# Ledger of designs, part 107: designed miniproteins, single chains

Each design is a single chain, and the fold is of that chain. pLDDT is the mean over its residues in the fold that is shown.

## One batch from the design tools (miniprotein)

Design m3712
Fold by ESMFold2-Fast:
Structure m3712 (fold): chain A 105 residues (1-105)
Amino acid sequence: AKEALERAIERLRAVRERLRAAAVGNPDAALLRRAIRLLEEAIEILEEALEKGPTEEHILKLEEIEGLLGIIRGILKREGSPAAELVEEAIRALQEAIDALKAAM
């Protein structure tokens, strides 16, 4: 449980750095910067859950972030942006983290 959550956090950090690189000179930079901020919030919530123990409130906040990332992915896909695949990877990493938290409760 703890090891799975730590792995998910590391994966989210890696995807965040790839999104930061992808945002440079990208016409969708504003959407990618929003996705980056959402991932930063998710990482902070997950780190708090590791330190203090997971709560239902942590899960609800992370599921809200997942929903917002889903909206961003949908917009990027409609615009034909290859960055949609990076946001999809972020969503999958976040889903892994949420599942790990639920398993730890």
Scores: mean pLDDT 85

Design m3713
Fold by ESMFold2-Fast:
Structure m3713 (fold): chain A 89 residues (1-89)
Amino acid sequence: DALQQLEKELQIPINEAEKLIEESKTSDNPKELLEKAKKLLEEIKVPIKRLLEESSKASNPLPQEVIDLLQSYLKKIEELLKKIDELEK
């Protein structure tokens, strides 16, 4: 339940960023959409990194499945940020 809620909360901003990136390809103002997508991705990256860092310092760390999930989302975020950088060239 908590894992499903976390996944939903992380997936929503990532899905929105992906949609903005796709819309930028046909938009009259692609830069604005790409900057909005970048901001969403950078904002969600902060709590993910914080959760991973806190878990590494805790005497009772997060379950491995949660750590794996957070790391997979961090990788997705980095890949999308790289796509934005390539489209801004």
Scores: mean pLDDT 82

Design m3714
Fold by ESMFold2-Fast:
Structure m3714 (fold): chain A 97 residues (1-97)
Amino acid sequence: KVEELLKKAEEHREKAIEYLQKAADASKNPEVRKKLEEAAETLRTGSAEDAFRKVQEVYDEAVKTEGASIAKYVGEALVHAGEALRYQKEADKLLEE
């Protein structure tokens, strides 16, 4: 059960990274692109909580400064980052003593 939850968390991290990459490729704003790349790196190497927070920060920025297509991609990444966090928390509860 724990292995299944961790596998689902990893699958959602991978999907979030894919959507952030699509957003970065579509963005003409180098500052937003850098933030998208940083969020993707946090999804690869950081905690699920830190990753979710960084994707949320970039989503808030993208909604204000970018077109609808980029905001949509970051929104999809935010959904997947949230699912990754949820599965990680469920796994952590089962592993905690």
Scores: mean pLDDT 84

Design m3715
Fold by ESMFold2-Fast:
Structure m3715 (fold): chain A 55 residues (1-55)
Amino acid sequence: GPRAEQIQREIQQLELDEESLALGLQEALGWSYELARKFAKMIVEVSIAELEKLK
């Protein structure tokens, strides 16, 4: 339905923004790229899992 389609678009946007999130964490927190990348991936994966529950 329309809500599931909206949630799917939000999921796709999160996947596209993962690199920007990693760079933002690196800049804001002074983390290494490797650490920021791991945390960005975890944040995106958890966010996607929570969004999928709302379908």
Scores: mean pLDDT 83

Design m3716
Fold by ESMFold2-Fast:
Structure m3716 (fold): chain A 76 residues (1-76)
Amino acid sequence: SMSEIKQVEMESVLQLMRLVGDTQDKIVAARQASKAKGASEEELQQQIDAIVEQGREQANQIKKDTDTKIAQIQSN
């Protein structure tokens, strides 16, 4: 039903918002750790790029799971 689809969409939005917050927290932690160990700006950028890429992969998985659930509701 449309109500079930809207619930799935809302759950997806909340998961993505949490992922954004978690990714930002990881970037802050990486910056703090980099400063503590005297890492170069290049090393910090590589760590940030890796964190962002991991976040993109997790966002893609959330979208895939959401699309699958919506398709299941629409087919039944």
Scores: mean pLDDT 88

Design m3717
Fold by ESMFold2-Fast:
Structure m3717 (fold): chain A 81 residues (1-81)
Amino acid sequence: MMTSLTIPFQSEDKKIVGAAYLELIDGVWRGRIVYEENGKLHSEPFESTITDVEELKKELEKRLRELLGQEVILGDAVPGL
């Protein structure tokens, strides 16, 4: 069972690149969404009780669309931070 995940992403225009770094703590995925935009580093908290990785990715995609104001492309979830 993976207890830590890195989920990379990029904006549709490819100008913003980042990753979500998540750990499974007490049945909850907790971590940070980290990305760089216009030379500034952004770090936003993210938390989810969704245990299915594909559904977790859908929730993350919705959050990223809200944060970035545009569509995003998620990469594969990989173990580790």
Scores: mean pLDDT 82

Design m3718
Fold by ESMFold2-Fast:
Structure m3718 (fold): chain A 65 residues (1-65)
Amino acid sequence: MAKELAERLKERFPGATITVDGDVVTIQLGDALVVVDTKTGKVYHTETPLAKEIAEEAKKILKEL
């Protein structure tokens, strides 16, 4: 699941730096930082509009996996 989430996020946000560590996917784009725990479904993000957009897209993708 984590790798599949990371691949879909790379397609949606091609400029982002995406790192996979076990079940955790970290997305960084500019000042936006989003961390997704694919095992628990928990999503953490910085308080920026872009980070919120990335977090909502990640949650949507995670529900489809």
Scores: mean pLDDT 83

Design m3719
Fold by ESMFold2-Fast:
Structure m3719 (fold): chain A 64 residues (1-64)
Amino acid sequence: SEEIRRIVTEIYKETFGREPSEEELEEMIREVEAYLKAFGLPETEENIRKVARLVMDIREIDRL
């Protein structure tokens, strides 16, 4: 969704200090959607931000 794309882009820029590639962005959006579904969370801004931070934390570790 547009909301997920916006929030993921924002948190990615805060975490890595750069713009995500379109490929990275689409991958992260899919991860956020998968976690929201797995946890049974509604797609509210608060829930999207919470899950996106989790995804970014994992990706930060994986890229080090």
Scores: mean pLDDT 82

Design m3720
Fold by ESMFold2-Fast:
Structure m3720 (fold): chain A 94 residues (1-94)
Amino acid sequence: MPSVEEQVEAFMKEFLALLEENKDAPVEELLEKALEKLREFMDRFDVPEEETERWLRRVREAVEKAKSKEEALQQIELHAAWVAGYALDRQKAR
């Protein structure tokens, strides 16, 4: 299996590609696809469901507060990076 770092790198690359492919889609549709990708990633890293739901809620709230589609995309990307860092830290804790 790939290393934890390789899995996080692969996830971020796929996530950014998802955002780019869907950049012209409605924000609501792009958000749902992004949240599903984040949920799948957190599940693979054994993040508890309650913590996963808290992260997904934070992303939704950040997008809802965004003043433009560009800002919404930036918030989705930023939160994905934070989620990736959080999951990586949990796996590196030995």
Scores: mean pLDDT 81

Design m3721
Fold by ESMFold2-Fast:
Structure m3721 (fold): chain A 94 residues (1-94)
Amino acid sequence: SAGLEAAARHLEEAIAAVEAGDREAAIRHLQKAAEAAPEYADDFRTAIAMIRAGAPKTQVLAALYYALAKVYAARGDTDRAREAFLRMLELAEA
């Protein structure tokens, strides 16, 4: 759906923002992802809460890649979903 496509794009931008240290940009993109795909909004709100609480970057990125994996899977993009899930596992063990 157009909403899932928009949510995936906003999650990708949020990941880039977290990696760049731009916390406010990451939060803005996660808010837009929640608007685009309300069915996944709890995952996006959890990531926003982690950013606001000053959680380690690796934990925030793990949560974002997990959300991205779910959105890609919902779109039928199984290969990208698998890649995002594996990246989440790597980050969760760091």
Scores: mean pLDDT 89

Design m3722
Fold by ESMFold2-Fast:
Structure m3722 (fold): chain A 92 residues (1-92)
Amino acid sequence: MSRREEAIEYLRRTAREIREMIERGEDEETIINLLTAEYVRATEVYKLSRDEVYEIFAESLGVSKSLVRRLFDAIDNKDIARARELLEQIRK
């Protein structure tokens, strides 16, 4: 498997683990911090495009790619209130 394919598999697994955390009602700040860390790792270390990262998270979380994009935009803008509202939409 290529390094890129291994990175995509890792991100898919991590996104599924985050989904399980959301379903268990884990602390929203913890989930936001994990999403931030894995987004940075995927884009900066693994050099995946933002679009690829959004698609992997959308697929794994069972939500629209548009919702994932809005969530990461809120996190990047440090709009924690909006990030929490979007995370609640993913949970429900």
Scores: mean pLDDT 82

Design m3723
Fold by ESMFold2-Fast:
Structure m3723 (fold): chain A 71 residues (1-71)
Amino acid sequence: MTEEVSRAVKEAADRAPPEALPVIAQTAGALVSKGASPEEIRRALLEVADAARTGGPEAAQKVGDEIVASL
């Protein structure tokens, strides 16, 4: 679990601007707290990373919050 989550965070971070790293880490923590599976966390973090590329850290935060709320 923890190792798989760490890998998902790194994969998302490698795809996102550096400014989005705190949002990616916060979203991962929130998803773990809600009991999301490693695969759900990975998919969510990739969506957050893609949002960060298009609209910056504010867009990433919004997408992350929406995913966490949908669980």
Scores: mean pLDDT 82

Design m3724
Fold by ESMFold2-Fast:
Structure m3724 (fold): chain A 100 residues (1-100)
Amino acid sequence: MKKELEEKKKKEEIEKKIKLIQIQLGIVALIEGVYNTMISKDPAATTETTNKSIDKLIENMLKEGIITKKQAEEIRNQPTVKERIKKLEKILEEELKKLS
């Protein structure tokens, strides 16, 4: 009985982490969609707003333990907003695969 409860808790923690990563992937897709729609209308303001959104998402993911500081720096070190979005999505997809 005690071993079954510990296994159930581990499974619930993994399922919770999977759901959190899936939510973050959804937010990344939304950020990308907004960026792609708005970039032709106001490139400067769109770039600034998207970068702020990405930075907030990174900070939230670090606090939740979804990504490492090294992964966060890899995203921040991308030279363009589009490459930062792509790197963020790739890192989250790789983390999701590790939990499957």
Scores: mean pLDDT 83

Design m3725
Fold by ESMFold2-Fast:
Structure m3725 (fold): chain A 65 residues (1-65)
Amino acid sequence: MKKILVVADSDAERGLEVGRELAKELGADEAVFAPVENGEEAEKAAELIEKASGDEVVLVNLAPK
């Protein structure tokens, strides 16, 4: 079972930096940046969870609501 960290943000620079640090803290096997806009983050998160079927997915949404 892999642990995958997904960081959703409309700011790629912030999302990638936060994702990198959180992946180290959580011991994640993989870190993925999901570029999202307001109102799309939930749908994008659901798609990523389905693709990671069988793995543990941790979602962090930094995009403004």
Scores: mean pLDDT 67

Design m3726
Fold by ESMFold2-Fast:
Structure m3726 (fold): chain A 86 residues (1-86)
Amino acid sequence: MEEKLKAMPKESIERSTKVAREIGRALLHLVEAVEAVQKGDKETAEKHIDRILELLGVTDPEEREKRREYLLKQAEEMAKFWKEKK
């Protein structure tokens, strides 16, 4: 309840909560990107990576493309690592 947190500035609490939610969303998109890579669905993986970049505030198209390529490669490496983990 918002009223329960009134001892702290509401704007500060709302900002912290919003940042935590966005980080959580980015992590979920990363998991979904890894799963898409494991299934061979590169387009779905790139879509989830693009959403992560948007949440991180990467707005420059050229920088976004370079980071998308980097994150896709990392997702591919994570997909291989996760498959071999026992």
Scores: mean pLDDT 71

Design m3727
Fold by ESMFold2-Fast:
Order: sequence, then structure tokens, then C-alpha cells
Structure m3727 (fold): chain A 68 residues (1-68)
Amino acid sequence: SMSVEYLRKQSKELLEEYKDDPEVVEVGERMFSQLERHIEENKYSLEQVEQMMESIRAELDGLRKELE
């Protein structure tokens, strides 16, 4: 699936931005694993995956601020 391949590439690049915060990386990995399952179950389009990636980024940014 193109959507799953896109998610795998983009999630690795995005999590690299949080590499200094292992707790944030762990939450992010869990969220991206859940999203991959949802893509496979619900046949999400690439555009829908892009929107969900933006939502996850915002959530990880919020978590990082709370852990400081």
C-alpha cells in the first residue's frame, strides 16, 4: 500500500526530530503503529494519512512541552 509506505518513511523522519526525548519517541512509535493498522483496516487514502500525520505531530509537540 502506497499509504503504508508513505507512513513508514514519514514517521521515521518525524520521530528523528524527537530523538532527544525517548518518551516522546515511544509514544510516537505507538501512535504510528496504530495508524498503520487503521490504514490497513479502513483503506485510508494518502491525503487522509497526511492529515493524520499532521495531527500526530501536533500531539507529540504538546507531549514534549508537558514533559519539560
Scores: mean pLDDT 81

Design m3728
Fold by ESMFold2-Fast:
Structure m3728 (fold): chain A 105 residues (1-105)
Amino acid sequence: MKTIYVSAGVSREDVPVVTEAVRRLAEEEGADIVVGVKEIRVSGDGHEAIAGALKAAIEAGRKFEIEKVSEELVKKLTELDRKAAAEPEKAEEYLREASELYEKS
């Protein structure tokens, strides 16, 4: 199982709120998400798509408006991650497509 680490920039007081927000994404995508004070760990299915979504939300200064990351965007990113795993020779193309799709959101 691959694990991705995302800098969260979360204070100790915000950890419970962030944990609750990401729990819904974790349950729907079959991923395991552990929220830390300075880092979020994502593993399991959809881990790259979820980690990417979390990282951009944090970097945009949106203080975990994770619930506003569209279900459609998460599904598309997860599908591209699965395609990259199934066709390793085309993995670089699928990852570029995922990055472009993320930047347009």
Scores: mean pLDDT 55

Design m3729
Fold by ESMFold2-Fast:
Structure m3729 (fold): chain A 92 residues (1-92)
Amino acid sequence: SAAKTEAVVAEVLAEDPSLEEEARRLLALGEEEKRKLEEERKKLAEEYDKLLASPETEENKKKIEELEKKIRRIQAIEALVARLLEEEERLR
């Protein structure tokens, strides 16, 4: 949901405020870089699903937590890029 995405963006930005600048750079670089980010998110989601199907070990739990952080960061960047693109389109 939009509220859930907004909460994730707020949390990630609180931990790393430089992500807003990174999102602006990705927007400036255009659709190709945006596509690469989406592909990376899909690869991480696939790895996450494989780990969820794996035995519940301490090592696998730690890997799941790390993947969740990476996926959350990419989702926050994608949401910021979408917001900046909407803002830019409104100004054109």
Scores: mean pLDDT 74

Design m3730
Fold by ESMFold2-Fast:
Structure m3730 (fold): chain A 89 residues (1-89)
Amino acid sequence: SKEEIDKLYEEAKKNAKTPVQKEDIDRLYERAKKALENADKSPLYKRLYQLEVEAMKLYVEALKNNSLENIDKLVQVYREIRALEKELE
């Protein structure tokens, strides 16, 4: 939902320490908003939205806990997003 991604965006902004991190968060938020707009068009678009939300959640956790495990999960989610975007064209 929009409320969920808005909350994640605020949480990410509170934990961002550098201008680059803030730019990354802005990018993730815009991606999630676009995916939400298309989520009802097909099961693939709904899956894309779910992955974009998961990416935001993992990024917030990475900002709070500098953990290699969270980085690996985030990389895997980005790979799935890219594969799905290619399928969606």
Scores: mean pLDDT 81

Design m3731
Fold by ESMFold2-Fast:
Structure m3731 (fold): chain A 65 residues (1-65)
Amino acid sequence: MSEEELLEKAKRILSTLKTNPNLPRSALLKAREDLEEIKELAPENKEIQEIVDESLKLIDELLAK
């Protein structure tokens, strides 16, 4: 997967999390796994890292509710 595809996937996950606050725990855990994988695949890409970190923080907040 290219960095452009990883960035697009990360942005899509973040958008889904922001627009769907009542996602089931299974969907949040799956999103976390996908984001952790993206983070490992593009460790040098600051833009991807920032979006992944924002998304993971939001997932942790949603899981705590």
Scores: mean pLDDT 83

Design m3732
Fold by ESMFold2-Fast:
Structure m3732 (fold): chain A 70 residues (1-70)
Amino acid sequence: SELDKVVDEIAKALGLGDNEAFKNYLKRRFERMAELAPGSAVELGKKFLEAIKNNTIDPQVEGAYALAGE
């Protein structure tokens, strides 16, 4: 899926490209973020990936990611 591709790229950017448990955790997080913030899980994941690549944090995405934790 498109979300699986975004999660793969995030994991690779963080040096965890082979960690399937981490990828599954990220996927669940972005699905939960989509319930709390405007945008799809894929859109939120792409914003998170760009923030990592640019060494910048989007406060709305970061806040939604933190709140999605259960």
Scores: mean pLDDT 72

Design m3733
Fold by ESMFold2-Fast:
Structure m3733 (fold): chain A 69 residues (1-69)
Amino acid sequence: SMEEKKEEIVRLIGEVLLNPEDEEAKERLAELLSTLDEKERKEVLQEAARRLGVSVEYIERKLKDILFP
């Protein structure tokens, strides 16, 4: 389901931020993010930011640096 997919993405964002050398997690996260529209991407980034206690801007910057170096 879409809800299960969003939960997997939020979990993978946390994993990738903690372990940026985890190539399997990075590939899976990039694949899943590519399937989201703009609204869905915003929702998963906001939820990840909320769970990690950081800003959305922080998540976006870190993911860009890790996934697209």
Scores: mean pLDDT 85

Design m3734
Fold by ESMFold2-Fast:
Structure m3734 (fold): chain A 57 residues (1-57)
Amino acid sequence: GGSKESYRNEAAMAALDAKEQAAAETAYNTEGASTESVATVIKRGKEDSARARALRA
């Protein structure tokens, strides 16, 4: 098969998404933005990751 590049792109994007989510959680903890629900923070992280990927594409 010729799907190696697509597989690598998906894996790379998943790794970047996880890294960006971890960074967002750390930033919120460090800055004391604990007034938002965990679900809301995660949702915003996902939206930011999606937008960043669209801009990089």
Scores: mean pLDDT 64

Design m3735
Fold by ESMFold2-Fast:
Structure m3735 (fold): chain A 70 residues (1-70)
Amino acid sequence: MKEIEELKEEGEKAYAEGNYEEARFLYDLAEGILLIVAAVEGWTEELEKLIEEFRQKAAEAAAKAAEAKA
């Protein structure tokens, strides 16, 4: 789980710096890792909430990246 926390911190830092594409990538990566963990260790409410959180953060970063390019 430390790896997921590091990805969250790096993604939040990238988002704060206006690097929305990097933030989106880091959040997508964290979601992917959590899905693999759920497949191997089993699906839990904690994992479901974390996956949904990163999915939402990635969508927000993607929307900001699209606005910056428009």
Scores: mean pLDDT 80

Design m3736
Fold by ESMFold2-Fast:
Order: sequence, then structure tokens, then C-alpha cells
Structure m3736 (fold): chain A 74 residues (1-74)
Amino acid sequence: SSADHAAFMAVVLEQGRAAGEELRRMREAGASEEEIRAFVRRHAETLRAALEAKGLPDRGRAVEAWLRRQLEAA
């Protein structure tokens, strides 16, 4: 539904902004590629949990799987 999509986008944008700020700090601190990959995996798990809390568990599972595939393709 449009309401579910709006809720999904709100979570993704809010969590994505926070993750982007943390990723910038990690890079400025000289974080390794392995540390960055570990952070992205944790971010995927955080997105899943946040979406499940909003009653969107299927979207949470889909976005976690998508992010994990992006890491494997890079």
C-alpha cells in the first residue's frame, strides 16, 4: 500500500542518513575495508529490525538480503 511504502521510505531514509554520517566518521578515522563491510552488514540488520518494528517484516528481510548481495558483488 502507499502508506506501507511511505513508512518503508521514512525508515530507509532516516537509518540511511545516520549510517552515512557514521560511515563518513569511520572513513575520516581511517577504518579498513573490512571494518566498513562489517558496518554495512550491521546496518542491514538494523534496517531489518526497524522495518519489523513498523510491521513491515517482509520488506525488512528483502532490504537486508539486497544489501548483503551488494557487498558480495563488490
Scores: mean pLDDT 82

Design m3737
Fold by ESMFold2-Fast:
Structure m3737 (fold): chain A 98 residues (1-98)
Amino acid sequence: SEKEKIRAEVVAQLELVGLLTEFELLYRRTGDPALKEAAELVREALREMSKLKDPREKLDLALATLERVAALIPAGSEAEARVRQLRAHLEALRKRVE
């Protein structure tokens, strides 16, 4: 339904904004350059998503960005667990919108 597509888009955008904030705060604390690169990828994805019209394309871009972010984050970190959980959530939302 149209409502489910709009909901999925809004949830994906809010979750990525939350993730961006978490990475920026962690970078300020740790100085880890991987967190800075991850934050920059999320920020760029949010900009590109704003140019898209189809909620499904926005979700696909968000998921692709989370895969790229996962590759940068240290294995076994809390950040990795957070990205994995968010990716699973967005994958479930993507299935609900086709």
Scores: mean pLDDT 86

Design m3738
Fold by ESMFold2-Fast:
Structure m3738 (fold): chain A 91 residues (1-91)
Amino acid sequence: SMEEIKEEFKKAVKEIIEAVVELLTKLSGKLPSAFDVLLLIGVIAENPELFPEFSEEELEKVKRAVELAKKLSPKEVVEIMKEVLEEYLKK
């Protein structure tokens, strides 16, 4: 169902959010937006060889998140990403 896809996407993003936020913060010196996180996830999924800082398990999770995102609307993807990023940043 669509609800199952949303929950799996949310779970996949939660598992990679720390590594992605750490990399973006290192590169930019600023807290990333949900849009920044989504762009980097897309770049990593297409170019995994350029990101040796990510483990094979983390790269598989990034690819899984991108595949799940393709099944969701852009609005749903952005809303879930904002929720996960905000929850992570509150820690």
Scores: mean pLDDT 86

Design m3739
Fold by ESMFold2-Fast:
Structure m3739 (fold): chain A 71 residues (1-71)
Amino acid sequence: SAANEAGRRAEEAAREGGAEGEQAGKTAMHSYSFIASGKSLEEAAEAAARGGGVPLEAGRRAAQMAYDGLG
């Protein structure tokens, strides 16, 4: 499904930003949820990084992919 593809791309983007293991999946999930709920890219990136316990860069990359996948 499109949602599964968007989630996978967000997870890969989080890994490129420094997320590893289970944290990448958590960051992707938070990114998708926050963007889908109407948060800005900046707000979603910060919240996703915090939720995943990862660097802000991982949250930014995941949020961008979630935004692109939902637009």
Scores: mean pLDDT 82

Design m3740
Fold by ESMFold2-Fast:
Structure m3740 (fold): chain A 60 residues (1-60)
Amino acid sequence: MEFEDVGTLHRVRPGDTLEAIAARHGVPVETLLRAIPALDPDYLPVGEYVFLPHPEALGL
């Protein structure tokens, strides 16, 4: 993987929610949902990685 200033990866753990993960990383939930459209926000796969794009890194 060669991404540097585009965002971070969060490993989903039991009990994690998209809202809590987004808030912890300072990312709006809507931005997270837009970046990973194939991901079901109500069914997070434990042990997988969720890409968390940062607004400053994206250069919105």
Scores: mean pLDDT 64

Design m3741
Fold by ESMFold2-Fast:
Structure m3741 (fold): chain A 70 residues (1-70)
Amino acid sequence: MAVVELTGSSGALAGAAAGDAAKAFGGVRVEVDPERNTATAYFETEEAAREAARLIAEKAPQVRARVGEE
């Protein structure tokens, strides 16, 4: 499964960006870690994860997104 890991100034900011991207590209779940100010969005394909990361970079420039595997 492909993932997009997001880091923001707060867990809420990272979670909001992850949720928006997951909704747009068919994400299967979103997990937020408020202690680390991170969120992880999970996708069935790397292609969906890459498109999600692109959307995050365009719409939420305060958030840093990285594509990886779980």
Scores: mean pLDDT 79

Design m3742
Fold by ESMFold2-Fast:
Structure m3742 (fold): chain A 100 residues (1-100)
Amino acid sequence: SMEEKVKALIELLERYKELLEEMIKKEEFDIEKAKERLEEIAKEHLSKIKDPEVAEEVKSAHEQILETLDRLSKTKSGKEVLEELLEYLELQIEHLKELL
């Protein structure tokens, strides 16, 4: 259902937000390490999803986040990349919550 897709995306993005907040607080700005940790969260989250349509939405969101990291990393420092992605995640979570 649409509600299940939205809830799965909110849970994923909130876990990503927690990771980025932790990395920024610890001054860990390695983008490749951030990607690895995001991938681990995505794999764990996907392992709990039984609906293939919900799983596809989660996979698509994860791929978009990785593409955003790669794009930003071409012109910005690791700190700037993680801070901008954090702002993006906060806005996306707020938008998704309005759909419920």
Scores: mean pLDDT 89

Design m3743
Fold by ESMFold2-Fast:
Structure m3743 (fold): chain A 82 residues (1-82)
Amino acid sequence: SAEQARQEALKRAQQLLGKAATESYKLTLTKGADEGIKKLQDSVEKAGQLVEEVDPEGADKAKELLDRLKDLGIKELNELAK
């Protein structure tokens, strides 16, 4: 069903973001904030694409949430790199 496909895409996006948070943290500690931030940004973009593939018209709210989470993550990685 369309609802099941949307739920599966959101679940995969959440899993991708969780893994990306761990990898971004590790990259920031080992290579600096720019490397960690790039990993986070790439992962957020991929998560947004996954949501848009199943619900292109309803993806706006999901993308807004993803962008806010990305901005918070960038702030945290920059603080970590100090």
Scores: mean pLDDT 79

Design m3744
Fold by ESMFold2-Fast:
Structure m3744 (fold): chain A 91 residues (1-91)
Amino acid sequence: MDQLYRFDEKLRSLLESVGVKEEVVTWSQALLALHTYMLKENRLLSEEEGNLYDLSGTLLGELFGKERMTWEELEQALKDLIKQGRITPVP
């Protein structure tokens, strides 16, 4: 069984904006939802720079204090939110 995660209210709002209404999701479902959000909002700045995204004015930009992140940096920052208790593994 895939590990399930619970996201805080702010991250939940982003997931809900792309149709993810479940309280707990797999990591893959969460990443797919975030990728869908970035595509729908035309946030991709450059594919040549490792899929660099514009986070300006987004919830993620506010959470991380950054205007730009690559997809790899975004995934790492999300993993760091687990350490901060903002994303909680469900036992």
Scores: mean pLDDT 76

Design m3745
Fold by ESMFold2-Fast:
Structure m3745 (fold): chain A 73 residues (1-73)
Amino acid sequence: SAAEEEMREEITLGSFETFVAIWKYLLDQGKITKEEAIKLIEKAYEEVAPHLSPERQEELRERLKKLVEEIRK
């Protein structure tokens, strides 16, 4: 059902955000570089995006762009 698909997408996106939070924490602690954080986030996007609808893939792509800009600044 649409509701079941939405729930799976929410869990998938929640997992992505959890890993992003961990990598941001490691970056803040000086444990990884900005370039390492960006590469990890980009790899997570590549792994997650194929499991989402086209609409959610585009939302995640825009989120990725914002995350990369935040980290590079």
Scores: mean pLDDT 85

Design m3746
Fold by ESMFold2-Fast:
Structure m3746 (fold): chain A 65 residues (1-65)
Amino acid sequence: SELVRAEVLLLLHQIALETEQMLVERWQADPSMPQDVIDRLQEAVRATEAHVAELQKQIQSLRDQ
């Protein structure tokens, strides 16, 4: 069903977000890591967070039907 597909996509994006956040924490702790690389990863985190939020909104809409 559409709801099940959206829930699976949400789970996959949540796993991606956790992985990205772990990498940010790890790379911020590394003094040899260039700031521009960290900044780009933080931008990727923001994009994934926005996608997770949209999927959550879609799932809520599907449940409220």
Scores: mean pLDDT 86

